# Designed miniproteins, single chains, continued (5): the designs that were tried, part 43

Each design is a single chain, and the fold is of that chain. pLDDT is the mean over its residues in the fold that is shown.

## One batch from the design tools (miniprotein)

Design m17568
Fold by ESMFold2-Fast:
Structure m17568 (fold): chain A 90 residues (1-90)
Amino acid sequence: MFELEGEGTADAGGSLVLSVVYDKDGNLAMRAVAYGSTATVTVYNKETGETHSFTIAAGETLTVSPSGEKVTEGSKGIGQPQVTTSPAPP
């Protein structure tokens, strides 16, 4: 059973929402949505040890496989959501 973990950081004044989801083929994928600023997302595949990083623009949604490919979200539903925010710059 594959396990996928995501981590991300939004630029100052923004927010990033990460969710583990399933792609159209039932494989784990990471969905990232950036609000208010550009964000960096890192996806770690715990089974293979692979790590991939992406930059996502404000207002964009990115869904990626553990191998770093952009994928289509499937109907199996959303896994556990995680939220990351950054404070505004001084």
Scores: mean pLDDT 68

Design m17569
Fold by ESMFold2-Fast:
Structure m17569 (fold): chain A 72 residues (1-72)
Amino acid sequence: SLPSQEVIDEAERRALEKASTEPVAVVRQELPDGSTLVAVAVKDGDSYLVTAVHLGPDGEVLSIRTREVPVP
């Protein structure tokens, strides 16, 4: 059993450690079904690495996705 807060904190920490430069953005949204979505954006050169973590109501990890997005 993984507490959802520990998984969220670890995902945020890893994204922050990977940041070579500011800024970093974190978006957290609680969903009506009790699940939580956390998206963390880290600047990596000319791109952003966006990591999205979807956690179930009991804190289980439903999905983790990382996508590279060009800086606009």
Scores: mean pLDDT 66

Design m17570
Fold by ESMFold2-Fast:
Structure m17570 (fold): chain A 75 residues (1-75)
Amino acid sequence: MEEGEKAYEEGLKALRNGDYEKAIEYFQKAVEAFKDNPEFKAKAYRLMAEAYRKLGDEEKAITYYQKAVEAEKKL
């Protein structure tokens, strides 16, 4: 849906601006909007993992990378 695409784009902007907490919020909204779209979920999870890595949360970064790989297996 349009709302999910907008959330994803806002997340990308926040990530580029170094606003990692805001990026995670937007990507979480994108995942919720695209629950039936594994490709978008995988992309959003990878970007959430990158944001967590930038925040120094390696455990969450690994968790979201694993979620992205799981979503890609549905492709």
Scores: mean pLDDT 81

Design m17571
Fold by ESMFold2-Fast:
Structure m17571 (fold): chain A 60 residues (1-60)
Amino acid sequence: MKTFRITARNISQLIALALIIIGELPDAEVKVEGMEVIVTVPDDPEKIAYLEKLKKEFGP
């Protein structure tokens, strides 16, 4: 299993990130901690690549 942390800059972005991940990765475990969306997925290269892309788009 692989876990990703994506930091949101505001509440609207936090909600948008959580909804996007739930919609695109229904088998993922999604948790919110403060301003971070924490996503746990099986070691699926396609899902991992998608989350790495999201983290890069939303983070510096």
Scores: mean pLDDT 79

Design m17572
Fold by ESMFold2-Fast:
Formats: sequence, C-alpha cells, structure tokens
Structure m17572 (fold): chain A 85 residues (1-85)
Amino acid sequence: SREFELSVLASLARMLGAVAKLEGTEAGKRIAELLFEAADRIEAGDLEGALELLREAAELAREAGDEGTARVAERLREQVEELAA
C-alpha cells in the first residue's frame, strides 16, 4: 500500500509539473523542473529530498502568483511527509 501510494504521489507531482510547464512562463518551467525532480526522488525512495523539492516548488509558485500550483504542491508535500513517517 505505501509503495502504491508513493507511486500515485509521484505521478501527481509529474502531472502538476506538466501543467506548470504548459503556462509557458520561465517560472512555470522552473516549477516543473522541481516537481519532476521531486517525483524522481519519491520513486527512488529519497523522501527527504522529495520534501525539500516540493517545498521549494510551492514557494516558487507562490512568489510567481500561481496560488493553485502552490496549494497542490503543499498538499503533495503533506502526503509524502505522512508516508515518510
């Protein structure tokens, strides 16, 4: 169950990254890179690294005025944190 839940969270992080990239902005591209790397870290079992990247992605999204992406990235971070415990 935990491995399956982590795989779902990695997929959601990739989907969020793809959406951020589609905005066509420089900030969206950087946010996407952070989210794609977070997904890779989740799949590799580096949950601590994934949490840092999700935090940075949420902060960058907030600074860029992308409240939707920031909120979803923070929710993903919370779910990864619960599974990392």
Scores: mean pLDDT 88

Design m17573
Fold by ESMFold2-Fast:
Structure m17573 (fold): chain A 69 residues (1-69)
Amino acid sequence: MEEKIERLVAALRQALEDHPEGFELDVDAIAKGLGITKEQVLEALQRLAEEHDVVVEERDGKIFVRRKG
């Protein structure tokens, strides 16, 4: 479980290096694709926001992530 959350955090950090302007996430699709719960995806996003200077916003049932600043 912890390993899956850590891998998701690492993958999202890499995606932000490739797309520094930010991108939209489908939490349901990620949870299903990784075999984890939506709550676990949100935990990964919370860690990303707290530890990696990332802004996480919810819009219309979708999550948008971008670098802070």
Scores: mean pLDDT 77

Design m17574
Fold by ESMFold2-Fast:
Structure m17574 (fold): chain A 64 residues (1-64)
Amino acid sequence: EEKKKILEEGKKVKDYIDELNRLRRQGASLEEIVDKRIELAKKYGFPDSVLKALEKAKEYLKKQ
């Protein structure tokens, strides 16, 4: 089942999350960071719940 592969790839993505933190330190807005996280989540096949949470966070930031 795909869930096994998602768990395995999640470990790799965990390492890549550090790069998103670097972007935040570079002055990237939270909106930019969330957008990149959504892109990565789609690429690595994160659970739909994660994608929806990130998209809702982006909408929240956009409306602030």
Scores: mean pLDDT 68

Design m17575
Fold by ESMFold2-Fast:
Structure m17575 (fold): chain A 66 residues (1-66)
Amino acid sequence: MKVITKVFPKGTPFQSILGYIQELDPSVLADVTFPAGFAAQRLPEDYVIENTELKDAVADLLKKYG
């Protein structure tokens, strides 16, 4: 499987990041409960995600910003 790195610049809405993850693997988001307003938040810094680590990226975002 090819590793694809995606960079989301500072100010990217979380909704855009979650949409990208859902497009690659909708199962990653299926059992995740997000706090109210989470998707409307914007990245305070650049964020890097690899297609092989989507579940870990979701967990990291929730831990830091949830």
Scores: mean pLDDT 79

Design m17576
Fold by ESMFold2-Fast:
Formats: sequence, structure tokens, C-alpha cells
Structure m17576 (fold): chain A 97 residues (1-97)
Amino acid sequence: SLAREAAELALRAGVLAVKAGAEKGNKEAINLGIAAALLAIGALFEAERLKNERGAAEDALAAGRLAREAGELAGSEEAVRLGEEAERLARRALEEA
């Protein structure tokens, strides 16, 4: 599903932002990246176990936004790119829900 794909990208973006934030000593980037990753895990659970595509898409969108912000703070272009792609797919999932 699009929500599952968005959540997977948001999780990857969050993890990359945490790694980049840790390398730079940016605690805010680490905290936002952790929040993004946890929310993305919740979105994956909603998509796969609860079969709640809309709820999964809403949480994946929020996770993607947090991961993009964390990536910007950490200076991780890859985390920003993946977070933006997660937001794009999540918005598409909401339109098709």
C-alpha cells in the first residue's frame, strides 16, 4: 500500500537523521529523528496489522515531516529527500483512501 511505502521511507529517513544528528552532536535532530521513527513504526502497524490505510497514511505523513525537519537540522540531504518522498506518498494515500 502507499501508506506502508510512505511509512517505510519515513522510518529510513528518521534513522538516517538520528545517525547524522549523533555525528554532529545535534540533540534536537536526534530527538526529532527518534520521534519520526517511532511514529513510522506505528504507521506500519496500522497498515499491516490493523489494515487502517487512512490512519497509517496520516501517521506516515507526520513521521515524514518530522524526519525531514530532523534531516535539515542534521544536514542529511538523504534524510530530507526520503522524508519529502514519504510526505508525497502519504498525501497520495490520503487522496486514494
Scores: mean pLDDT 90

Design m17578
Fold by ESMFold2-Fast:
Structure m17578 (fold): chain A 70 residues (1-70)
Amino acid sequence: SALEEEIKRLKKEAEELKKRIKEKLEEFKKNESSLSKEEALKKTKELLRLVGELTEVEIKIRQLERKKKE
């Protein structure tokens, strides 16, 4: 069904976001001692944005899965 296809697409998007968050977090940890305060703040804001996007995708998946059960 179209609903199952949308859920699958969103799950793939969530996986890609989780991978990007992990990669950026690992890069941040490796470079933490060499980052300026301004650079650290910019990277933190970017991570928070990605976490926010992941949260929105996860909420949408949950909503669609509930709708599938109806």
Scores: mean pLDDT 83

Design m17579
Fold by ESMFold2-Fast:
Structure m17579 (fold): chain A 66 residues (1-66)
Amino acid sequence: KEAEELLEKGREYYEKGDYKKAAEYYMRALSLDPNNEEARALLNELYKKDPDTTSSAMLAVAKELR
């Protein structure tokens, strides 16, 4: 499923320490499935690690989705 693929890509970037890319993929997964609790949980986890990078990535993706 598309949302699951995006979450997997996000986790790969998270493991590499690329929190910006991880946040972008988690946000894209949420755009496909707004009720995806896993994507929300992963974004919260990322927020705890690097709030500034996560916020900027979320803003960038939100602009694309509009």
Scores: mean pLDDT 77

Design m17580
Fold by ESMFold2-Fast:
Structure m17580 (fold): chain A 74 residues (1-74)
Amino acid sequence: MFEKWSKEDIEKLKKLFSLYDPDGSGYITKEQLKEVLKKLGLNPSDEEIEEILKIADENGDGKINYKKLIKYIE
């Protein structure tokens, strides 16, 4: 869950997001978010993904502002 993220996990998350967003747009897809979380050893439920989308997908278009998400979990 968000409040359980360590500094180390946040740094790994930032690195993974950069790999999925080489253009620096600040956005990733819902599927890319699932892949990032799986690479961190997490198996998020669809409910947990929906919770993340409510925080980071302001337009409901399936594009996640991962910079906003990182700010939330820091």
Scores: mean pLDDT 73

Design m17581
Fold by ESMFold2-Fast:
Structure m17581 (fold): chain A 72 residues (1-72)
Amino acid sequence: MAEEAQKLVEEGQEAKEKGDNKTAAKHYTEAGKILVKLNLLESAKEVLEEAVKLDPDNEEARKLLEEVEKKL
């Protein structure tokens, strides 16, 4: 995983542990974007699935997840 994506995943995990699911979803979505650009599609799917679970109304996370699933 790229250093930037890894840091965003860690920040998302911290936000989730504090109960801030919307902030956690934003961090996971940003990590997913980086992973998609790096063509790390399986890792991107994992973080984007977590983002959608934490904030189902996050349209960006949902669209990226659909794109990743079509490529896998």
Scores: mean pLDDT 83

Design m17582
Fold by ESMFold2-Fast:
Structure m17582 (fold): chain A 65 residues (1-65)
Amino acid sequence: EEEEKRKELLKIIAEILNIIGDIIELEKKLKKETDPEKKAKLEKEIEELKKELKELREKARKLFE
């Protein structure tokens, strides 16, 4: 049981790292963007990824509760 929880945690961590990478890439694009409409679109995409990140962090926390 504990070993299975560790395997699941590592899988969640890998997913979290991928999302963080995507957020960093989008934030770099946002910093270089000058069009307000495109900036709003990038900000919305970053916000959705941050929500997904929070869900994964909560899922990981619950594995050890």
Scores: mean pLDDT 83

Design m17583
Fold by ESMFold2-Fast:
Structure m17583 (fold): chain A 81 residues (1-81)
Amino acid sequence: SKVLEALRLALEAAMLALQGKFEEARELLEEARKIAPDDPVVQEAIRLAEEAIRKAEEGDISGAIGQVLRIIGLLLDEELR
């Protein structure tokens, strides 16, 4: 599934942000956008990953983790449909 592929990239990007790897995180988000740009679930996952990067850059690690958990929820919902 292209949706699952894009969701996994968004999750990986958010997890890279938690490691301080912000440039790699942004590069993976650009790849996720190319895979399924018109899918609303993918758009939401990319938005959550962008917020995770922003919060991690601000030092709000708890907020960034919260965004990661939301992306995991979207990925599980898509897998279990």
Scores: mean pLDDT 86

Design m17584
Fold by ESMFold2-Fast:
Structure m17584 (fold): chain A 88 residues (1-88)
Amino acid sequence: DESKKKVAKWLEEVLGKDTSSLSVTELTGLALRVIGLELQLFLEIEQMIKEGVPKEKILEKIREWEKKYKMPKLAEEAREYLEELYKK
């Protein structure tokens, strides 16, 4: 119950869409897809840093990802992750 409500609220915040009509299976599938996209972005950021790509170019990649997937909250998390990687 609580887990379903938490996942639904998170998806509504991230996607900007009402999830009230979605089943538990649909919510789970959508959440896994969103998490997968975020993890892929984080792995690409880490790889770009290891390759010595300038921070400005990595920020542009995050901006393009944000524009493509329209998930500004996750793009902001990616920017915070980038700053953490620079701090170690």
Scores: mean pLDDT 80

Design m17585
Fold by ESMFold2-Fast:
Structure m17585 (fold): chain A 87 residues (1-87)
Amino acid sequence: MMTLGEAMLEGDELAKKREGLATGAFSMAVLALMVELNIGSGTAPASVALPALIKAMENSKDPGLQEALAKYKPYLEEVIKKVEAAA
């Protein structure tokens, strides 16, 4: 079972490898979005928290959240697949 912290590190590695993002840029952005959307990330397992974040962003009418979803969704989906594979 993968923790939320381990899932965030996987996302950071993927984003760094594909986009050349700074170390921790993906995890910082995702955790900030979870706080903004009131996702219970601190107590929820990654397999619950990450899909809930995607759904909350998809249901948002905020253009900034839609832009963030478009940017991070490919990495979030790949991290979710890794979390499911680790279960």
Scores: mean pLDDT 72

Design m17586
Fold by ESMFold2-Fast:
Structure m17586 (fold): chain A 93 residues (1-93)
Amino acid sequence: NEILEKLIEALKNMDLKKILEYTVKLYEESESVEEFLKKLREAVTEAMKEIKDEEKRVEIVLLARDIAAVVEKKDFEPVAAPELIEELKKKLL
């Protein structure tokens, strides 16, 4: 999954703009909030394997938690609503 791999790389580099971009794309590729959250957990787990800095590891976990919280509070739609994107921007940027 190219989107998942790009999200993993963005997480490893703490590239917040790319994390936002690929999070939205991963959400739109998913069939449900549950599937999105599963893929997000997979991306975080893979990124964490290569991060030696404990502070960076904590930041990634907190960032993933904030993304999950934003997505979980809204009904799933195949195309990310502008309101969802704005909430994610507030957490990531």
Scores: mean pLDDT 82

Design m17587
Fold by ESMFold2-Fast:
Structure m17587 (fold): chain A 63 residues (1-63)
Amino acid sequence: EVLDLLTEAGRLGREALALATDPATRERIQELLKRAEEAAMSGDVEAVREVVEELRRLVQELR
């Protein structure tokens, strides 16, 4: 499950980075992806899920 969530975070992060034009938004996406990786390494499934939801919201806002 945590690996599936991390895979989804990576996919959403790539989509968000493709849509983002400003440096601040790109930096935020990179920070969220790093947080997801750290949470996955610690086994914090809920933290990874929260990052997935945040990235999904970002993709929606950038469209």
Scores: mean pLDDT 81

Design m17588
Fold by ESMFold2-Fast:
Structure m17588 (fold): chain A 68 residues (1-68)
Amino acid sequence: SMLSMEEQLAKLAYELRKKGYSDSEIVKKLKELAKKNGVEDIIEGQREAASDDSEQVKAYVEYAEALR
């Protein structure tokens, strides 16, 4: 099954959080993946909706949980 880029970012955030990465480090890794795939605007759009790194990571983790 092919995942959308947003689903891939959400699952990456979920896995990194489970491994004990900080919210700021998770956001850095999400930006690296988005930049590598030419979709950094997705991360920027989520940042505009979130007040900080913690809120952005929470949104992605909740999205990943909803995909279960």
Scores: mean pLDDT 72

Design m17589
Fold by ESMFold2-Fast:
Structure m17589 (fold): chain A 82 residues (1-82)
Amino acid sequence: GPDLSKAKEDAEAFLKATSDFPRETIVAYLVKQTSSPNLYDRLVAAYALGLLGERETLEELLKTETDPLVIKAIEEALKMLK
């Protein structure tokens, strides 16, 4: 839906804005955001992890995430890794 498209765009913008940071720092930050009480932060983190190729992290998130929109974002992020 529109919210997922915006979350993906915001994830792309976040990675572009943080391109000077070490990958490990960006991944650690995004992993922390996957536990955010804010739904939108979790959507952006899922897409950003997908764009970074973090398959195993996304597969682990899929085991614990209960929100249907975040689950859909994780599934779409995993499809980007084909």
Scores: mean pLDDT 87

Design m17590
Fold by ESMFold2-Fast:
Formats: C-alpha cells, sequence, structure tokens
Structure m17590 (fold): chain A 60 residues (1-60)
C-alpha cells in the first residue's frame, strides 16, 4: 500500500537525518550562531518526521 511505502521512506529519512545531525553536531563550531540555527532546524525536521511515522503506524 502507499502508506506502507511512505512509512518505509519516512523511516529511512529519519535514520539519514539522525546520522547527519550526529555528524554535524560532532564537527560544528558551537559558537557559530548560523550553525546553531541549522542544527535547530535539523532537529525540528527529525521531530516532525518521527511524528509522521507515529501517525502512519497507527493506521497500519
Amino acid sequence: SRLAETLAELREAARALEAEIAEFEATMDKSDVRQQVILGLLRIALDTTRLLIERIEKKL
């Protein structure tokens, strides 16, 4: 079903985002305001993706 495919894609996206956030946080300059904003936006994207996964899982 389209929902099962979307769920698989969202799970993959969440894993990719987690890896990217970990790498960015490990290498970022913590005093750089622009990098702090980017980190915040990445965390929001991950949280939003996780919420979508939970909502779709309830329908399966």
Scores: mean pLDDT 86

Design m17591
Fold by ESMFold2-Fast:
Structure m17591 (fold): chain A 65 residues (1-65)
Amino acid sequence: MLTSEEIAEIALEAIESGDFSLIEKLIAEAKALGDEELAAILEDILENAKKNPEGVKEGLKLSLA
């Protein structure tokens, strides 16, 4: 299972590149493993990143510090 730091790093990279495919793959993997809570968290991150990429990016940087 991915750590919170690994999730934050992947999300930050996706926002920087504009490529959310990696987050979408992680959502699919979480659902396949039956981890509905992780899938919901990742879906929420993806949705918020599309609406407010600047704010999500700053929040993720603070989480990694």
Scores: mean pLDDT 75

Design m17592
Fold by ESMFold2-Fast:
Structure m17592 (fold): chain A 59 residues (1-59)
Amino acid sequence: KKKELLEKEIEKSVEMIKYAVDLTVARKAGDEEAAREAEKELEREAEEAQRIAEERKKL
């Protein structure tokens, strides 16, 4: 359903914001391990969000 896809998009957007904040904090602290983890999670969430957005456009 379109509503479920929209809710998932919002959920992914919130997760991306959280990881973007984590990445910024880690980079400022010089924590390379935490920055790498946050970057990897952010990329994964962005790919999933794009896929959900494409599905919603087709409804």
Scores: mean pLDDT 79

Design m17593
Fold by ESMFold2-Fast:
Structure m17593 (fold): chain A 55 residues (1-55)
Amino acid sequence: SAEEELRRLLEEAREAVRAGDLERAHKLGVQMVTRFGDVASAEEVGRLIREYLAR
């Protein structure tokens, strides 16, 4: 389902941020918007990237 696919994308984006792969995390966030229209999840990924950079 689209909900399960979005959940997996968000989890993969979180894992990418934890690994320091911010380019991958950003690309996954873009896919959340372009494929599913989920701006809120993409904004969450952007927030995680900013928090990582502020460490």
Scores: mean pLDDT 84

Design m17594
Fold by ESMFold2-Fast:
Structure m17594 (fold): chain A 79 residues (1-79)
Amino acid sequence: MSPVEEAIELAEEENLKELVKKAREALEAVKEADEKGKFDEAIKALEETIRLAREENSKEVVEKAEEGLKNVKAAKAAL
């Protein structure tokens, strides 16, 4: 399971509905980055997910979303 998918699962377990929604939007942006090279949209979506997770004090969701962000930035740099 990808770090972003793990972030969604953790947010669902905590019943943080808005964070789940934002994390799912980030997962779709990550999939589009992989398929179409839209890395900047994926980076922005993940940064928004991290911001909301920090506001919710969801430390584990922050950690997984930051890991996802690191992976997207590494993928962009590898091109």
Scores: mean pLDDT 83

Design m17595
Fold by ESMFold2-Fast:
Order: C-alpha cells, then sequence, then structure tokens
Structure m17595 (fold): chain A 99 residues (1-99)
C-alpha cells in the first residue's frame, strides 16, 4: 500500500506540472483535465483540502465541460471531508444546477 501511495503522490505532482504546461500553451481544456487528475489523486490520498482546490481550478478553466457536474460533486465531497461544510454546501448547490 505504501508504494501505491508514493506513486499516487508523484502522479498528483506530475498532473499539477502538466496543468501548468497546458496553461502556458493556452490549452485551458488540457489544463482543466490535468487539474481534475491532480484533484482525484489528492482525494484518494486523503488530502481533501488540496483535492477540493484542484477541482475548483479545473471547473473555473472549463465550466462547460461535460464532466462539470461530476467535478462539482467531487469538490463538494472533498470540502465536506476536509471539514469545510459551508463550501461543501456551496458546491452541492452548484452541482444541483448542473445535470
Amino acid sequence: MEKVIEDLKKEAENAEKRAQEFLARGDYEGAARSYMQAGFYYLVLGEYEKAAEYFDKALRLAPDHPDAYTVAMFASVAYRLAGDEEKAAEWDALAEKMR
């Protein structure tokens, strides 16, 4: 399990770097996907606050993405697990408007 955790940390860091590289090229969709990947890795690692921040960044870059609803739901879950119930409620309300 520790080896998997170490690999997930490296993947999260690589996803962050890829997002920055996409932003430098003006590829906002590529950056959003990379931030979604980073958020997912941090969520699995139990780093809920970081996961929520990256899901938020992804949605800001690609609000009309087909996965926007799913990303908003993951952001809500991550904030709730981080103990930020107010932000979790805000993301729940945002997700409810998406279908």
Scores: mean pLDDT 81

Design m17596
Fold by ESMFold2-Fast:
Structure m17596 (fold): chain A 76 residues (1-76)
Amino acid sequence: MIEELEKKIAEVEKEYREAVEKGDLEKAVELAKEGARLVKEYLLALGMDEKEAEELAKRVEEAAITNAKAIIEAKK
């Protein structure tokens, strides 16, 4: 089960990078949120505390959205 979560996270990360390279901010934001959701599930599966997992997942989401905006804006 953890292996399946790792594969899903890797696939979402790949799609996120492709969306950013294409300048598709809306898609990149959707993928950032999906990736953060999967990261939270992965951390919980590893036995991490719910609050800690949620905080880390939130940071992952915020960083991914911020990076997508910065990269896409820089390419304009």
Scores: mean pLDDT 84

Design m17597
Fold by ESMFold2-Fast:
Structure m17597 (fold): chain A 73 residues (1-73)
Amino acid sequence: KILELLRQAERALADGTPEGAVRAAELRGQAYAIPLKEYLEEHKEEYENMDDAQRSEKLAKYIKERIEKEKKK
């Protein structure tokens, strides 16, 4: 699912149009929203106790690790 959305985003960007660039940004947002929602669902208490810098760092790490796991499967 995540990798499929990222592939669709790359294809949209390859169109070379402004509309394709907007669509690519939307698709990338959807791909990153999947691990973001998973993190918030699994780590709600931890997330609520973090400051903004900690939240950004933890979310970025989780998203990266989740995408890497998809690539291995």
Scores: mean pLDDT 77

Design m17598
Fold by ESMFold2-Fast:
Structure m17598 (fold): chain A 89 residues (1-89)
Amino acid sequence: MNKKIGEEHYEKGTEAFEKGEYEKAIEHYDKAIEYNGDKMPKAYANRGAAYFKMGKYEEAIEDAEKAIAVDPNNVAAKAVKAAAKKAIE
């Protein structure tokens, strides 16, 4: 049951992200991670992308690294990490 609730929050977070509602997206991704944790690297990757859009580059890098630690081939997380590192260098 918790995995399904986490997946539903991930979907709501992605909908909010696509609408440019980054704070709302982060709130939903937070719940997706709470219910699924390390089993949902895509939630970390997309929360990192939302932090990046808000100019929170350190938080974006942290979430991208968490996604990469679970899924080393996560292209979205690698892109977020590279972009956020470039923004603070």
Scores: mean pLDDT 84

Design m17599
Fold by ESMFold2-Fast:
Structure m17599 (fold): chain A 86 residues (1-86)
Amino acid sequence: MISQLETARDILGIGADVSRELGDEEGAKRDEASKTSLDGKIYFEKGDYDKAIEKLKESLKKAEELGDEKLVKVTKEELEKVLKKK
């Protein structure tokens, strides 16, 4: 449900802020990539396909920069689903 996705997004945002406060820039970037992926899913659930595509592309770039192959695969699959609905 959207509210669960929004809660997860907010938790990742707090995690990124805490990581930065502690000097963990790598952890902050990982949390930001995951948060951006959730933003894309939230927009998709709301029917805002253009914003969903924008956020999923942003998340994909961040995941590729981090070398997170699992997040890259999941984000590409979500992007394909959104493009089929547009």
Scores: mean pLDDT 79

Design m17600
Fold by ESMFold2-Fast:
Structure m17600 (fold): chain A 92 residues (1-92)
Amino acid sequence: SEEEKKRRIEELKKQLEEAKKRLKELEAYVEENRDAWIAVRMQALQESLANPNKPLSPELQAKLREMVKVDNEIERLKEEIKKLEEELKELG
């Protein structure tokens, strides 16, 4: 029905705005932590160059995993936004 279509469009618009807000917040978080994250990556590089056959310290591995987690969430949100925009285009 026309009412079901209107409801679906409203739901998708809400999901899209929430996803865009979350993406903006995470991108701001990455920018705020830019220098600290560069320092972590530089430490990892230095430790790897000093002993290429030794695994990185557990603390450094944990920091790198959290950075990867944030990067993965940003990519997930970008894909979600793309899918929501495509679905809205098909309905409108």
Scores: mean pLDDT 88

Design m17601
Fold by ESMFold2-Fast:
Structure m17601 (fold): chain A 78 residues (1-78)
Amino acid sequence: SWLSDAELEALFAEYDTDGDGTLTRAEVRALLRDRFGLDLSDEALDALMAAVDTDGDGTLDRAEFRFLVGLVQAHLAS
């Protein structure tokens, strides 16, 4: 993975505009588009979030976000 733990924390904090320790669907969409070049449809984003969102709250905590970034990086590396 090309993102370190420190870089991942900085990225999470940058997009966690509310500072509540979770990322909303809109924040995840913006992050994927702006940082990874992935402009996902609502349906594709929902499917990706559902794969990592173990609580089903429609938000991602740090652990769920880390898993998401791992999946995205694996996809981009292939």
Scores: mean pLDDT 76

Design m17602
Fold by ESMFold2-Fast:
Structure m17602 (fold): chain A 75 residues (1-75)
Amino acid sequence: GMEEMKQTLKEALEKNKNKSIEGLKEAIEGLESLILAFKDLLKKVSGENKKQIEEGIKLLEEGLDELKKILEEKS
């Protein structure tokens, strides 16, 4: 569910704070790819599933912004 996704995102962000610059770049690329995959999935779904995916994309985009800030601080 959405709460599980929020928790997973928080745990991923904490783990990534201690990553090397290369590890952070890989995490950012992975998250960007995941966001694109969810955006593609939005074109194929409707109703309640669409709303859940839209909320998931917002959470992933927030996590992406936080990872990019961590990378800038380390770069």
Scores: mean pLDDT 77

Design m17603
Fold by ESMFold2-Fast:
Structure m17603 (fold): chain A 67 residues (1-67)
Amino acid sequence: SRKERGLKARELVEELKRNEGLSGFEAMKYARENEFPLSEEQLKILREIGRKLREIGDEFQAELLAK
């Protein structure tokens, strides 16, 4: 199912971050380069994770600059 595939994609990202210290974007790139059988929907999930992590970082930085 999509949910099951999404969980596998998330676990892959978390495993890569834990072992390699990779960002969400780098984990997605690594998975793609190593030909993991990721669907477009799974790649979208990985991209969304990376985007949210970056967005949080950007918001935090903007808040620091605003003071």
Scores: mean pLDDT 56

Design m17604
Fold by ESMFold2-Fast:
Parts: structure tokens; sequence; C-alpha cells
Structure m17604 (fold): chain A 57 residues (1-57)
């Protein structure tokens, strides 16, 4: 799945908030913890794909 520019922007904002120490509820906190183990470029893409998948209902 190819994330949209909007999904990438949303992912960037969420990652910035997470790195700034903002608490997130489960299961999002666990997903973010796994994504944070990836390299920086992969973090944005992986989270964007996750957000796209959540929105694909």
Amino acid sequence: MEPSAGDLEAARRVLEAMKAGQPFPEPVASVLAEIMKLPEEEQERALALYLQGVGDR
C-alpha cells in the first residue's frame, strides 16, 4: 500500500509528539514502540501505512 501525502504528514506529527514524550493509549503506544525501533525513514512510512490501514474501513 502506498501512503498518501496526508498520511505521511499525519505520521510525522504523531512521531514528533511521541519523541517529545506525549503519552499514547494502547494499542497505539505498542505500535509506536515497535515503529520507533526502525530507521527514521522507515518509521514515517510504517506509521503512515498503519494509519492508512486504520482509515481503510
Scores: mean pLDDT 72

